# Designs tried in a protein design run: designed miniproteins, single chains, continued (3). Part 69

Each design is a single chain, and the fold is of that chain. pLDDT is the mean over its residues in the fold that is shown.

## One batch from the design tools (miniprotein)

Design m10381
Fold by ESMFold2-Fast:
Structure m10381 (fold): chain A 73 residues (1-73)
Amino acid sequence: MAPPLSQLEQDIQDALTAMIKWLLKHFYDKYDKLSDDEKAKFEADFKNAISRLTPKQKAEVEAEDAALKKKLA
């Protein structure tokens, strides 16, 4: 259970969530042109980034990731 956040902390989490979603869109736009090493690096960076989010924000980012992966199929 996440502790209550101030309005400023919520705004910061929202901004980070939006930024991560934007980065995911750019990553998947170039996915088929990336090397295996580049893909692994992005996956590691993504996991590290979402680890800093609240559980609610993590769920939102994971939903965006799943939607973008579906577009690749």
Scores: mean pLDDT 76

Design m10382
Fold by ESMFold2-Fast:
Structure m10382 (fold): chain A 65 residues (1-65)
Amino acid sequence: SMAEFEELKKEFEELAKKLLEAATGTVRLVGQHEVKEALESAKTPEEVRENIKRLEKGLETLLSQ
């Protein structure tokens, strides 16, 4: 549904914001581009969920260091 899609996009944006706040310099710039591409290319709730899962794994890897 549209409501589910919008809710998931907001969740992804909040998670991406937290990840990007930890990044600096070129890593932040590349990360900002990747986040924008992911948001623009995702057309279904399922695609947004996959993007969230991918982002969560990236954050877990960063925090385990």
Scores: mean pLDDT 75

Design m10383
Fold by ESMFold2-Fast:
Structure m10383 (fold): chain A 94 residues (1-94)
Amino acid sequence: SSLTVSLSIDPATVKEGGSATLTATVTGASSPAGTDVTFYKDGVKIASGKTNADGVARYVLNNLTLSDSGTYTRVASKPGESPGSASVDLTVLP
């Protein structure tokens, strides 16, 4: 089986000191709950969690700085399933 994965960020453009929420939605798993989700920025792990009963995992980015601009990637993995990934871009303005 293959995990189908989407990633969104709200807002995609934010001023320094603001916040943005990463929302990962995972489908295609045998059960929507309990899929491992790892969040990366430019290939570096920043957070991890598990999906809820709706297949959703969220991570809030707080106190954003200009250096937080870049590509955010999420990888979903579950035993017995092929992993899925998705990426979004965040722009932080001065």
Scores: mean pLDDT 80

Design m10384
Fold by ESMFold2-Fast:
Structure m10384 (fold): chain A 80 residues (1-80)
Amino acid sequence: SRFDELRDLLLRQLDETRRYLAGTLSPATFARAAAAIDRFRARLAAIAGDTSLTEDQKVALLHQAAGELQAELARILAEA
């Protein structure tokens, strides 16, 4: 589905981002970024498993969650 394709793409991109950040950030800052990514992964799993949601609703929530993660990561990096 469209949601599954977008989810899988984002999760692959986040794995690459996580590896990059592990080599560039302090351990304390990386732990915060990794926790944010892990919360986003859990959120995507919850959206994927929600049988009450339509495909369009799942895609909208995915975009919202991705935007929230981007903002959180930007805050973490600015405080580094």
Scores: mean pLDDT 89

Design m10385
Fold by ESMFold2-Fast:
Structure m10385 (fold): chain A 88 residues (1-88)
Amino acid sequence: MTRGTATATNTSAVGALVALRAYADGRLAAGAVAGVRPGETAVAEVEVDAPAERVELEVDVAASGSAADAAATEAAVRATTTTAVEEL
């Protein structure tokens, strides 16, 4: 089994959503979504149970509010987002 993790910090005034997708040999195998409140850190985790030669993680960030606040929040949260892949 393989664990994928995305860790994101929201330094802005509006809430954000972090979506994590795991691909096993190019196929979508798992997904998770985590909400990140202003001033908080959140973790999204996925597990891939299938045997795979390669596991890849994709992260997307979305925010709400005014266009300016949303764009600034998405950029800030994306900049703090780190991913890790661990064999279990």
Scores: mean pLDDT 79

Design m10386
Fold by ESMFold2-Fast:
Structure m10386 (fold): chain A 75 residues (1-75)
Amino acid sequence: SLKEAYKKALEVLREAAEKDPDNPAGAIGEVQRYILHEVKDQKAAAEVMDIIRETVYEKGFSVEAVEEALRKAIE
């Protein structure tokens, strides 16, 4: 479930970034919306949200940085 949550977060991030490449904050926001509303495993949702928040805190609204952090969490 946790690995599936990270994989789905990556899919949503890539799709949102491709749809609107000039809006990294919007793409990251779509991932957060997905996690809050669609991921039923609350513990997995919390862990994915923590990775996203920490990455944004350290590196700003960067799609590449969030994608890297999510990929690293799967491995």
Scores: mean pLDDT 84

Design m10387
Fold by ESMFold2-Fast:
Structure m10387 (fold): chain A 103 residues (1-103)
Amino acid sequence: MEGMTLGQFFDLIAAALRAAGVADAEALARAALDEFIAAVLERSPAFAAAHGLTADNLADAPLSTILADDVGRSELLRALRRLAEAAGLSVEELSELVAAALG
């Protein structure tokens, strides 16, 4: 099984949020993905350059690449925290939905 992409991961989050009854789940997940992409390119240019990441290809990057690096992981967690706030969820509730979507 080839690894899930960052875009596919956020699609799974959107589906989990929608199943949980969150309004505008797909738009909220897309906004979080777009925030992550912008944050990585602006605040973590060395990480982006090391992995050949651009605005056009970051959604297609393997999730494992993002999670293997402390910078990528930190920016992803920041985007997910903002997504939880926007969705009206606690960070714990979003973490449970993400864990369910992954397993």
Scores: mean pLDDT 79

Design m10388
Fold by ESMFold2-Fast:
Structure m10388 (fold): chain A 86 residues (1-86)
Amino acid sequence: SAAEEARRREMEELAERYPTLEELVEEIERLLAADTPENFERALRLGVVAAGRMFRALQNGEPLDPEVVERLIRLLTELALRQQAA
């Protein structure tokens, strides 16, 4: 569908803009530091992408920086708790 094509293009654009997991984590941290509803919504979207990349890398046995993984887990926890509080 057109919606699925648009979603695929968005995911491809995000992969080009943030080619590494560390870059995604840094952007999520930046968005959450400036606490706005728009930044929170953007952080949620990027968090889903980052989690997907992390689990895919783990599934494929690809090396991950432990510090980046720890930062991502903390961010995902914060995003989940804030979403539940809303």
Scores: mean pLDDT 81

Design m10389
Fold by ESMFold2-Fast:
Structure m10389 (fold): chain A 90 residues (1-90)
Amino acid sequence: MAEQMAAELRKTAEYIKSLAEKGDKEALIRATKQLVEFGRRALRDQLPPEVLRAVAEALKIGADYAEKFGETELAKELRQVSDELERAAA
């Protein structure tokens, strides 16, 4: 289960990169907000460290692109949740 979830999250990170490369700001904002919600649930449910690390990585990628689109508050939230996930996975 954990390995499958981590693999899906890596695909999600690739999807976010694809949206950013296409300049689809609206879809990127929607996808990253959904990923934040998933990350918060993953922390609450104490999902395996591999899953937490995969979410954290995807959130960092999303944060960099959100910042490039001028979504500063969203980028800050994405980085905060990512850091929390990395600490929990340690």
Scores: mean pLDDT 84

Design m10390
Fold by ESMFold2-Fast:
Structure m10390 (fold): chain A 71 residues (1-71)
Amino acid sequence: MPSEELIEAAKKAIIEYEEKDPRAVKLTEEAIEKLATTLATAYLEEGEELLEKLPEPSVQAALKAIKELEE
């Protein structure tokens, strides 16, 4: 299970990306939490290879935040 710190960092990155891009899909708080948890879990299993597999900008922002805390 990913730490609360990793999940919160991913959530913050997704929210900040949505605020920067007015065209970005606005996720509900529940959807952001699920996405952040999924990405943190996947990063702990596959590592930085996920950055190359998942090109979506909000996902990239979340994965970079997770990487910064883990490395």
Scores: mean pLDDT 78

Design m10391
Fold by ESMFold2-Fast:
Structure m10391 (fold): chain A 75 residues (1-75)
Amino acid sequence: MIEEEIELVKKGLDTAFKVAKEYKERGDNEKVEKIIEAARISLDISIRRLKEMGVPDEKIEELKAYFDKKIEEIK
């Protein structure tokens, strides 16, 4: 179902940002940047797939806002 796909994307982002925070605590900013970039690429691929599945733009924007919030929290 569409909502299950969105929740899987959010869980993937949660896992990526949890790992990124662990590297940030170690002072490994290069690894943090690589993890964030990989998460961004994964999100872009997922958004394209969700749009092809007919997911409303409002839900796509919520997903983008979720990612932006995660970026703000790790800065």
Scores: mean pLDDT 84

Design m10392
Fold by ESMFold2-Fast:
Structure m10392 (fold): chain A 92 residues (1-92)
Amino acid sequence: SEKDQQIQEVLRETRRELDAVLATLPEEAQPLARALIDELLADLQYSIASKDWSPFEEARARMEAALAAYPEERARVAALLDRTAERLKAIL
């Protein structure tokens, strides 16, 4: 459907932008960051399908907590996820 295509586009763009932000992290932090991106996007897809945003919000909180030592990257991720949530709510 058109909505499904729009949702998949937002998810692809969100992954791309998260990858770009987290690529600025030290090399030793990148494996954990990649795992957290995968978890966040899986939980976001589940939240969209179930219409329960709790899995996404919990995954987001875990990612932001893991980035506590990297306040600039944490702030960029928070702003990106706010935009992603607003874009998805506008489509849904």
Scores: mean pLDDT 87

Design m10393
Fold by ESMFold2-Fast:
Structure m10393 (fold): chain A 80 residues (1-80)
Amino acid sequence: STPEERRLEIEMGYALLAYAAEVGAEAFRAFADEVEARGLSPREVMEEIARRLGVSVEEAIRRGRAILEERRAAAEALAA
């Protein structure tokens, strides 16, 4: 994998996290099945998530990153 491909996969991970948080587990599983069935690339997955959330790709990535940081902070506080 190229550095660019790894960056896209990481960014897609954030967008997926934002989408899962918004729609919940059942709707997220249905979306994952659709992604596989349609053979969507990481960029196409991010664009589809942004469209469904009504935000930019950059905003979807930002939301996912914020959720991950909040969850990490909460887990650290609980472990202390």
Scores: mean pLDDT 86

Design m10394
Fold by ESMFold2-Fast:
Structure m10394 (fold): chain A 114 residues (1-114)
Amino acid sequence: SLPVLRFPTAEELLAPDDKQREILEEVRKALEAMGFSPEAIDRILKALELARRVLRGEMTDEEFQAALVELGYDPETAARIVAEVRAAPTPEQKLAALQGVIGDILREEAARRL
């Protein structure tokens, strides 16, 4: 059977750095077991780190938009994602919007394997 990857919860992304490192290492191992490239794993883990920084309030809208563009989003889509995440009232709802981003990246990297 194939390994099952679950996305981290908002509580897990807001966990102390040691616990977050363990969660990201679990995600890395699952992606490696599924046959993702090192480059794909790096991009997916960067998206998870971005989600954590946004949920912790550690990023301006300008920094968040720039990080999304660096992950491969066009500026219009990046601005829309920023607005959607900022409009969400709870960490769980913010994560739901960010899970769309992570899911898109995961699908794009999976398609590169075909």
Scores: mean pLDDT 79

Design m10395
Fold by ESMFold2-Fast:
Structure m10395 (fold): chain A 76 residues (1-76)
Amino acid sequence: SQLEADVLLALADIYLHLGKKFMERGEYEEALQTYRKALDLYREALALDPDNVTARRGLQEAEELIKEAEKKLKEK
């Protein structure tokens, strides 16, 4: 399932970067939903490959970016 984990990780990275683009545009609801998709994909990748450092780092980054997007929404 290494290939499966790698595919999930690549997809998670795509969603993470898309979320960052929504943040740059002030589209905080869209950013939050997109980051949550990335988070779920990183979690799935880690379930398949628990020692994957890249997936673990991506998971932590997604968690922090979700908190940032949530703060932006609460400031409105």
Scores: mean pLDDT 87

Design m10396
Fold by ESMFold2-Fast:
Structure m10396 (fold): chain A 66 residues (1-66)
Amino acid sequence: MEEKEKALKEAEEYLKKVRERFAQITDPVLRRVAERDLAEVEALYQKMKETTDPEEAKKILEEIKR
């Protein structure tokens, strides 16, 4: 439980930073690429919230951070 909570918090912080970076992108080409990356990170975060396996949550967190 505790380990999943920590991983989830770390993923939330990472996602917040990704959203902040996305908001600052002014180049339309880079913004389109970043939009896709943001969507993938948000999907992984949602999957992480739905998993009951702390090991799976850690694997998803590593994928998000990559």
Scores: mean pLDDT 76

Design m10397
Fold by ESMFold2-Fast:
Formats: structure tokens, sequence, C-alpha cells
Structure m10397 (fold): chain A 80 residues (1-80)
């Protein structure tokens, strides 16, 4: 159950990131980060770390600035 939830939430976050990157506006990226934060708040700290560690490297290769903002927001939620 928790593994299936983690996979589905990871996919939801990936879709939000891809859609924001496709639109390529600051407003779309900020909106995506807000939605991502709401999803992350439903997860455990360990699940959030797993999502960060799996998604961040891929984001960094596509959009380093967006990836940096994502990591900062995730690290704030984790208090890191």
Amino acid sequence: SSRDELIEKTREIQKLIVEAHEKNTEEAKEEALKKIKEILKTLTDEQIRQIRDSIYPLMESLDPEFAKKFKKEVDKILKE
C-alpha cells in the first residue's frame, strides 16, 4: 500500500514538473511547486526524501534553475 502510494505520488509530481517545464513560464513553475508541496505534505519525511533523491537529478539535467527551487522547497519541508 505505502509503496504503491509512493509510486503514484512520484508519478504525479513528475507530471507536474514536465507540464511546468513544457509551459516554460515562471508562473507555471511556481504553480507546480505549490501543488508539489501539497502532495509532499501528505507523505512521510522518508518518502519525501526518496522522491527528492529520485527526481532532483533528472530535473537538474532538464532545468537546473527549476530543480534548485524544487530542492530548496523540499529541504524546507524536511527542515534540512
Scores: mean pLDDT 85

Design m10398
Fold by ESMFold2-Fast:
Structure m10398 (fold): chain A 60 residues (1-60)
Amino acid sequence: SEQDIEIMKRMAEAAGIKVSDEEAKRIVETAKETKVSLGEAIELILETGSVEKALEKMKA
C-alpha cells in the first residue's frame, strides 16, 4: 500500500539509507510475499549494503 511505501522510506532515512520510490515499493512487496517485517528488511539492507542483495536474501 502507499502507506507502507511511505513508512519504508522513512525507516530507511532514519537508518541512513537512501531508497527511491521504486526501491521502497519493491522492498515492501517482497517483504509481504516472504513474510519479512519492514524492520528485518532494513537490517538486511544494512547487512548487505545493497537493496538488490537484501531482496535476494528475503527470497531465499
Scores: mean pLDDT 81

Design m10399
Fold by ESMFold2-Fast:
Structure m10399 (fold): chain A 92 residues (1-92)
Amino acid sequence: KEEHIERLRAATDRLAAVADPQSAAEIRGLTDEMIEAIEKGDIRKAAVLSTALALLAMAQAVEESDPQKREEILRATREVLRHAKALEEAVK
């Protein structure tokens, strides 16, 4: 459903806002590819892409020296993954 795509993109924008600009572009790109994979029913590709997104976000959290900003990255990452799973369930 379009609502799930909108929520996933909104969660991705929140994650991108707390990441560095270069990583923000990659996070958005991975999310777009993940949405396409889910819509095509390529659940294996979607799983690989969501793992790549999580690893990229975790790298940002590791490099972040501010505990508050680190928590924001972790929370935003969990929201992206949650909405990605919701979209996957909605297209089954």
Scores: mean pLDDT 80

Design m10400
Fold by ESMFold2-Fast:
Parts: structure tokens; sequence; C-alpha cells
Structure m10400 (fold): chain A 66 residues (1-66)
């Protein structure tokens, strides 16, 4: 489902950033952009890269509920 795809992509993004896997990060951002749009995907990416995982989780939940 869309909700499962959003949650999975957000988790993959967090893992990719933690591992420094630039290819996995690009794939996760692309999937988020496809599901929730570029602006929301960028906000989640910015939060993850800042290490603000609470904000990233909140933004992901908001995107699922929108």
Amino acid sequence: SRNEAIGRAARELIEAVEKGDEEAKARAVQELTRQIGEARAQEILDAVEAGDYERAERLTLEAVLA
C-alpha cells in the first residue's frame, strides 16, 4: 500500500544515511518523492541528515495521514 511504501522508504533512507550509502539514499528519496512529493521528501531527508530522527518519524507519519 502507499502507507507501507512511505514507511519502508523512510526507513531505507535512515539506514542509507547512517551507512553513507549514497545509491540507497538516492533510491529512497526517489521513492518518497514519488509517494509524497518533492517538498515533503526533502523535509524528511533534511531531518534524517541532521540526525533529527524524531522529526523524520513525525514528518513520515504526517505524510502517511495526508
Scores: mean pLDDT 86

Design m10401
Fold by ESMFold2-Fast:
Structure m10401 (fold): chain A 77 residues (1-77)
Amino acid sequence: KIREELIEYFEKTLGLEREEIEEDLREAERLGISAEELKEALEHAEKAKAESEPGKLTEEMLKAAELNGRGAAKVQA
């Protein structure tokens, strides 16, 4: 399942706990972001990872949310 892949990715890449990752995913669902869109955002983040730091994943997810425009107006500085 896509959600499970996201959880494992964050655990291995960022060293986050599953509980914290699930909370982040719940927030994405509140914005109307599908797990499928999150996976596409990760694909973009993998490209940025080549010269970006940890945490870019959430930024790409936020960008995807803005593109949808479905009440997803949370932006990071």
Scores: mean pLDDT 61

Design m10402
Fold by ESMFold2-Fast:
Structure m10402 (fold): chain A 83 residues (1-83)
Amino acid sequence: SLEKEIDEAMERIQLSVDTLSAVIPAYLEAKKLVEEGKLTKEQGRELAIEKAAERLVKEQGLSEEEARERAERILENIEKSEK
């Protein structure tokens, strides 16, 4: 039904906002550590994914696998936008 389609769309929007709220702080923390020479770019990327995924599991109740996939996808989009 149209009502169910609207509800599902609203849930997807909210989950996207929650994912960004987890990924952006993790990305900025990792970026700072890379810029300070404390981590390699690859180590910083892994840290950002891990921190964001842990937060999504704890706060949103996502599975570890789903949380990691969502975090990685948003992180890739952030990295592409900084070019």
Scores: mean pLDDT 78

Design m10403
Fold by ESMFold2-Fast:
Structure m10403 (fold): chain A 84 residues (1-84)
Amino acid sequence: SETEEKQRRILEYIASLPKSVKHVGQRTLARELGLSQATVSRLLRRMEREGLVRLTRRGVRKEDAIRALIELGVRELEEAVAKV
């Protein structure tokens, strides 16, 4: 879905940043991904409810985004293998 595509784009962007970047804020995500701040806020809250990330005053932790991408990738592989 469009929502899942946007969630993945957020996580991939955060994971792509240099190791010196520990947190990424909502405003930065909105600017860099061409999304409204309201859209980013809604998507981040949804990802937090799904257990993918934990929101802090500094935004999303890079380690949380990397872990979430690994988790989503494992789920996709499990679904692909289950159809064999």
Scores: mean pLDDT 83

Design m10404
Fold by ESMFold2-Fast:
Structure m10404 (fold): chain A 132 residues (1-132)
Amino acid sequence: SEEEALKNLKKAIEALKNGDYETAIRYAQKVLELTDNESLKVAAYAILAAAYFKLGRFDEAEKYLNIVKNSKLKDKIFAEAYILLVETLVEAGLAGPPAYLWAAQKFKDVKDPEVRKKLRELAAKGLFTDGP
């Protein structure tokens, strides 16, 4: 069901944020088994891409990254997962800070206040990353 898929997606996101990449992969794969909903599936692919990049499994990571990059979906669920993927790639040194601007531009029309706030914060990081 979509409800069970969403629960598994939230667990995958939590595992990814906690550095438990193998657990994130298992929950994201479970999302794909539980639903045909395109938003939940593309969000799961974004989590898979991020987790596989962190594990150094670049062939699997690129497979899922290509699906995510080619998606035209603009919903909140995909936006949150895509933001996490972009943050993961930049933090790992696999993408430059301008990737934050790509996320902000891709989801500029998302109306959810939480997503809009995160996209503004990412745009600022892409434009004004001062470091010592």
Scores: mean pLDDT 85

Design m10405
Fold by ESMFold2-Fast:
Structure m10405 (fold): chain A 97 residues (1-97)
Amino acid sequence: SIERRKKEDLEILDKTIEDFLEKHPNLSEEEKNLLREVGYRFRERYGIANYYLFTAKDDAELEKKAIEFGLLSENLSESQKEIAISFIRFLLTGKEN
């Protein structure tokens, strides 16, 4: 059923979020909280977010789309944006660069 598939997809997403955080133990608490917030917003909008962001051709377009879609604040520092975009790519592809 649609409900079963959605539940399974969200469980995989939750594991992917925690896997990224565990692979980056040197992230500050503020950076970890930023990524959890981005991941939570992605989770709430799953399907639409995945489709919309997956159409990005490069990191610059991905950043623009993430801001426009409300996953990421334009007021973040360049380093925070870079980490968040790497995280979003990992959620979409399982790869960071």
Scores: mean pLDDT 78

Design m10406
Fold by ESMFold2-Fast:
Structure m10406 (fold): chain A 68 residues (1-68)
Amino acid sequence: PELSVDELLARMRELIRELRATTDPVERQRLLDEFGVLVQQLLEKVTTEEQRQELIALVRELSDLVAE
């Protein structure tokens, strides 16, 4: 039931991939909400610099993808 940091990061990568494939605004918002929950969970679990850098990279990738 408890996911590892690597498992959470892998789930975030999958959500980004689904976001890139989705054009429906309702579905897009649902994926963004789930991404936000994963970020909050990771911020509490991340303890190494490498884990923090991976999280930052994924957040930046999402930010670039949703930029107007």
Scores: mean pLDDT 80

Design m10407
Fold by ESMFold2-Fast:
Structure m10407 (fold): chain A 118 residues (1-118)
Amino acid sequence: GEEEEIEKARLAEELAKSEDVEKLVEAGRIAERIAKSENKEAQKLAARAAERLAKSEDPRVLREAVRAALTASKSENKEAQKLAARALLRAGERSEDPLLSTGLKLRGIGVELDLELE
C-alpha cells in the first residue's frame, strides 16, 4: 500500500544518485510511475529524483527525467510541482534540440507561475 509506494520512491531517489546510466534510466521510470501515486510524500520523492536526473548529460536519462517531471508537475503536492518545474528547466538547458529546449523551459516557467498564483 502506501508504505510500498514511499519505499519505491526512495529507491528511485537513491538510484538517481548512481553513476550507472542504466540505474539512472531505471530511476526515471520508477519516478514516473510513482509520480502518479495518490501519496503526496511519494510524489515529492519522485519529483526530487526527476530533478536530480535532469542534471545528467545522457539523452536517455534526460528523456526519462522529463517524463517523470511532466507527471510530477500534475501533482497536488506543491513541493513536488516546484521540484518538477526545476527538472523541466534543467532538462531544457541540456537539450540540443532548440524547439524541445524552449518548450521544456516554458513548461517549467508555467508551473512556477501557477504555484505563485495559488
Scores: mean pLDDT 83

Design m10408
Fold by ESMFold2-Fast:
Structure m10408 (fold): chain A 67 residues (1-67)
Amino acid sequence: MDAERRKKIEELVKKLVEKGIISEEEGKRFAAALEAEGVSVAEIEAMIRLVDEDPERARALVEHTLA
């Protein structure tokens, strides 16, 4: 549920920061936005896959979320 979703958001943000796609500060803002939007666990898992498959698209997704 919410705890599982938060865990997946943390996993996604950690991966984005470790790969240099976003800064730690952008990661904090992105995590807060995803929690507020109520994105599903399945959507977050799709985003995690996107980080490996297409980092440029992953960056664009973060920018759109923070706009």
Scores: mean pLDDT 82

Design m10409
Fold by ESMFold2-Fast:
Structure m10409 (fold): chain A 93 residues (1-93)
Amino acid sequence: DELKENIWYSILEAIKDEEKKKRLEELIENKDWEGVLKLLNEILKEANPGLKKLILYFEALLSLEEGISQKKISEITGISRSSISKAIEELKK
């Protein structure tokens, strides 16, 4: 998916920690979506508003394309289900 890949590359470019960037790439290649969500949650705590928005959109795309429930994303990341739902609505426009 081109949109998911573009958002992913934008997140990778925004991450200054090379070890976290490498780990995120490995998790995505292995389709370890729970691991991706956990690592993105760690990155989110230190992220600027732009990177936070990209992470939210990527998590919303994982819900839409990989079938990960909004409840599970919320439980792993601590992001509210309403924020995830709004991001999904914005991606469908």
Scores: mean pLDDT 77

Design m10410
Fold by ESMFold2-Fast:
Structure m10410 (fold): chain A 65 residues (1-65)
Amino acid sequence: MFIELEVLEDPAFPELIGKKIYLSLEEVEKLTGKKSFKVGEIVELEVTDIVTGKKYKLKAKVLSI
């Protein structure tokens, strides 16, 4: 199952703000530490940049589940 998210804040890649991303529900649960989501909820994802290895927080809005 995939969850659709709209990027609201991305300190590493600001060009992604306003873009839609699709992640598996399991991946979003892992990155947020949450087990339940609602459409319209704002979530913080802890993401690791694979090039730099640096961790950062991305904020996104749940559009669909």
Scores: mean pLDDT 78

Design m10411
Fold by ESMFold2-Fast:
Structure m10411 (fold): chain A 72 residues (1-72)
Amino acid sequence: RIDAALDAVEAGRYDEAAKLLGLSRQVVELIKQVLDRQGRPAARAELSAAVDMKKAGVSDEEILARLQRRLA
């Protein structure tokens, strides 16, 4: 679940959060940057979008590029 994964991200348990959602560790690490810079609601929205993109068959590289653009 998104909230459980965000709790794991907040605790620095990136591998656990990545496994919970089927995302790469790199995606989860960028979500931590969103959390630290923009707060939990922004991080939750980006994490939900990443999960939806992964379910739609979008590559981890494309998900990473989108998050990197949002953080720039």
Scores: mean pLDDT 81

Design m10412
Fold by ESMFold2-Fast:
Structure m10412 (fold): chain A 70 residues (1-70)
Amino acid sequence: MKLALSMSLEELRERLRAEEEAARELLRKAEELEKDPNADPSKVAATYAAAGIMRVAAEIQRELLEEKEK
């Protein structure tokens, strides 16, 4: 949270976009692993979990950004 206190609104938006893209990339990677017949189910589950965590973090950051813009 310390970086968010010192960042401009533009920098916060850029970070939010990066986190949202990272979450989408992890989700896409999880889906690709799920299609792989040699994929370890535990690795697939872990990648989906990571994507979910990043998505929630991005949602929290978006809410904070919207509050600052009000």
Scores: mean pLDDT 75

Design m10413
Fold by ESMFold2-Fast:
Structure m10413 (fold): chain A 63 residues (1-63)
Amino acid sequence: SEEVKEIAREIGEKLRAIGLLFHAVLIEKKKAAGEEVSEEEEKLAEEGIRLGEKYGIKLKNLL
């Protein structure tokens, strides 16, 4: 049904946001350890921070 599809889409977006926020935490830990971070990794981390902000989850609370 359309309702189930909408719910599944919302859950999918929230799961994606959580995954990208985990990535952002890992990238911050890599930087703190002096490890090299690619431009692609940094871009995904920034996307995760933006999506987290949309859902009220701040990176600082996960560090």
Scores: mean pLDDT 80

Design m10414
Fold by ESMFold2-Fast:
Structure m10414 (fold): chain A 106 residues (1-106)
Amino acid sequence: ETESLKELEELLKKREEDIINKYKLTEESKKALKEINEIRLKVRKAMASEVGDLEKLLKLVDEAIEKLRELIEQFKDKDPFVAKIAEEELEQLEVVKKQIEEKMKE
């Protein structure tokens, strides 16, 4: 799990750098992309460390989904590319939320 998280951090950082360099994003769009990646890493780290506390994990995922929805609304008209990245991450977190809720019922 520690190895997997470190690999994810490296992949997200590389993708961030590649996108910034290739597409010449505005400073606002760069900040939003970094925030999306930080949300993703935070959820994955919580999944690794809080495996026994499903309620705490569910709350963190809900907070992450809310932040992603705010970013989508903010960038929807200004930068559709950033909004789309946030939408893709939101869809992934909704799947994670459903998995946590199903485990809580067991």
Scores: mean pLDDT 77

Design m10415
Fold by ESMFold2-Fast:
Structure m10415 (fold): chain A 77 residues (1-77)
Amino acid sequence: MPLFERLVEELVRLLAELFPEEFDEERQEELRRRLIEEYESLKTIEEQIGFILRIIGDIISLELVLEGRSTLETVFP
């Protein structure tokens, strides 16, 4: 599903921006693969929707943290 793949890319990108030491390219690929495989393993539309909503919630949470980090980085150049 192209929309879900884009959501996974956004989540991985935000994690890499917030935790670059923890999420190098190799770990980003592993996470991307695992999330896609988990989504594809879901058998009902309800489970798939629940998973998508969880990913969206994680993206929003990470963006809020990143905004706070960006503010802190302006005081610590």
Scores: mean pLDDT 73

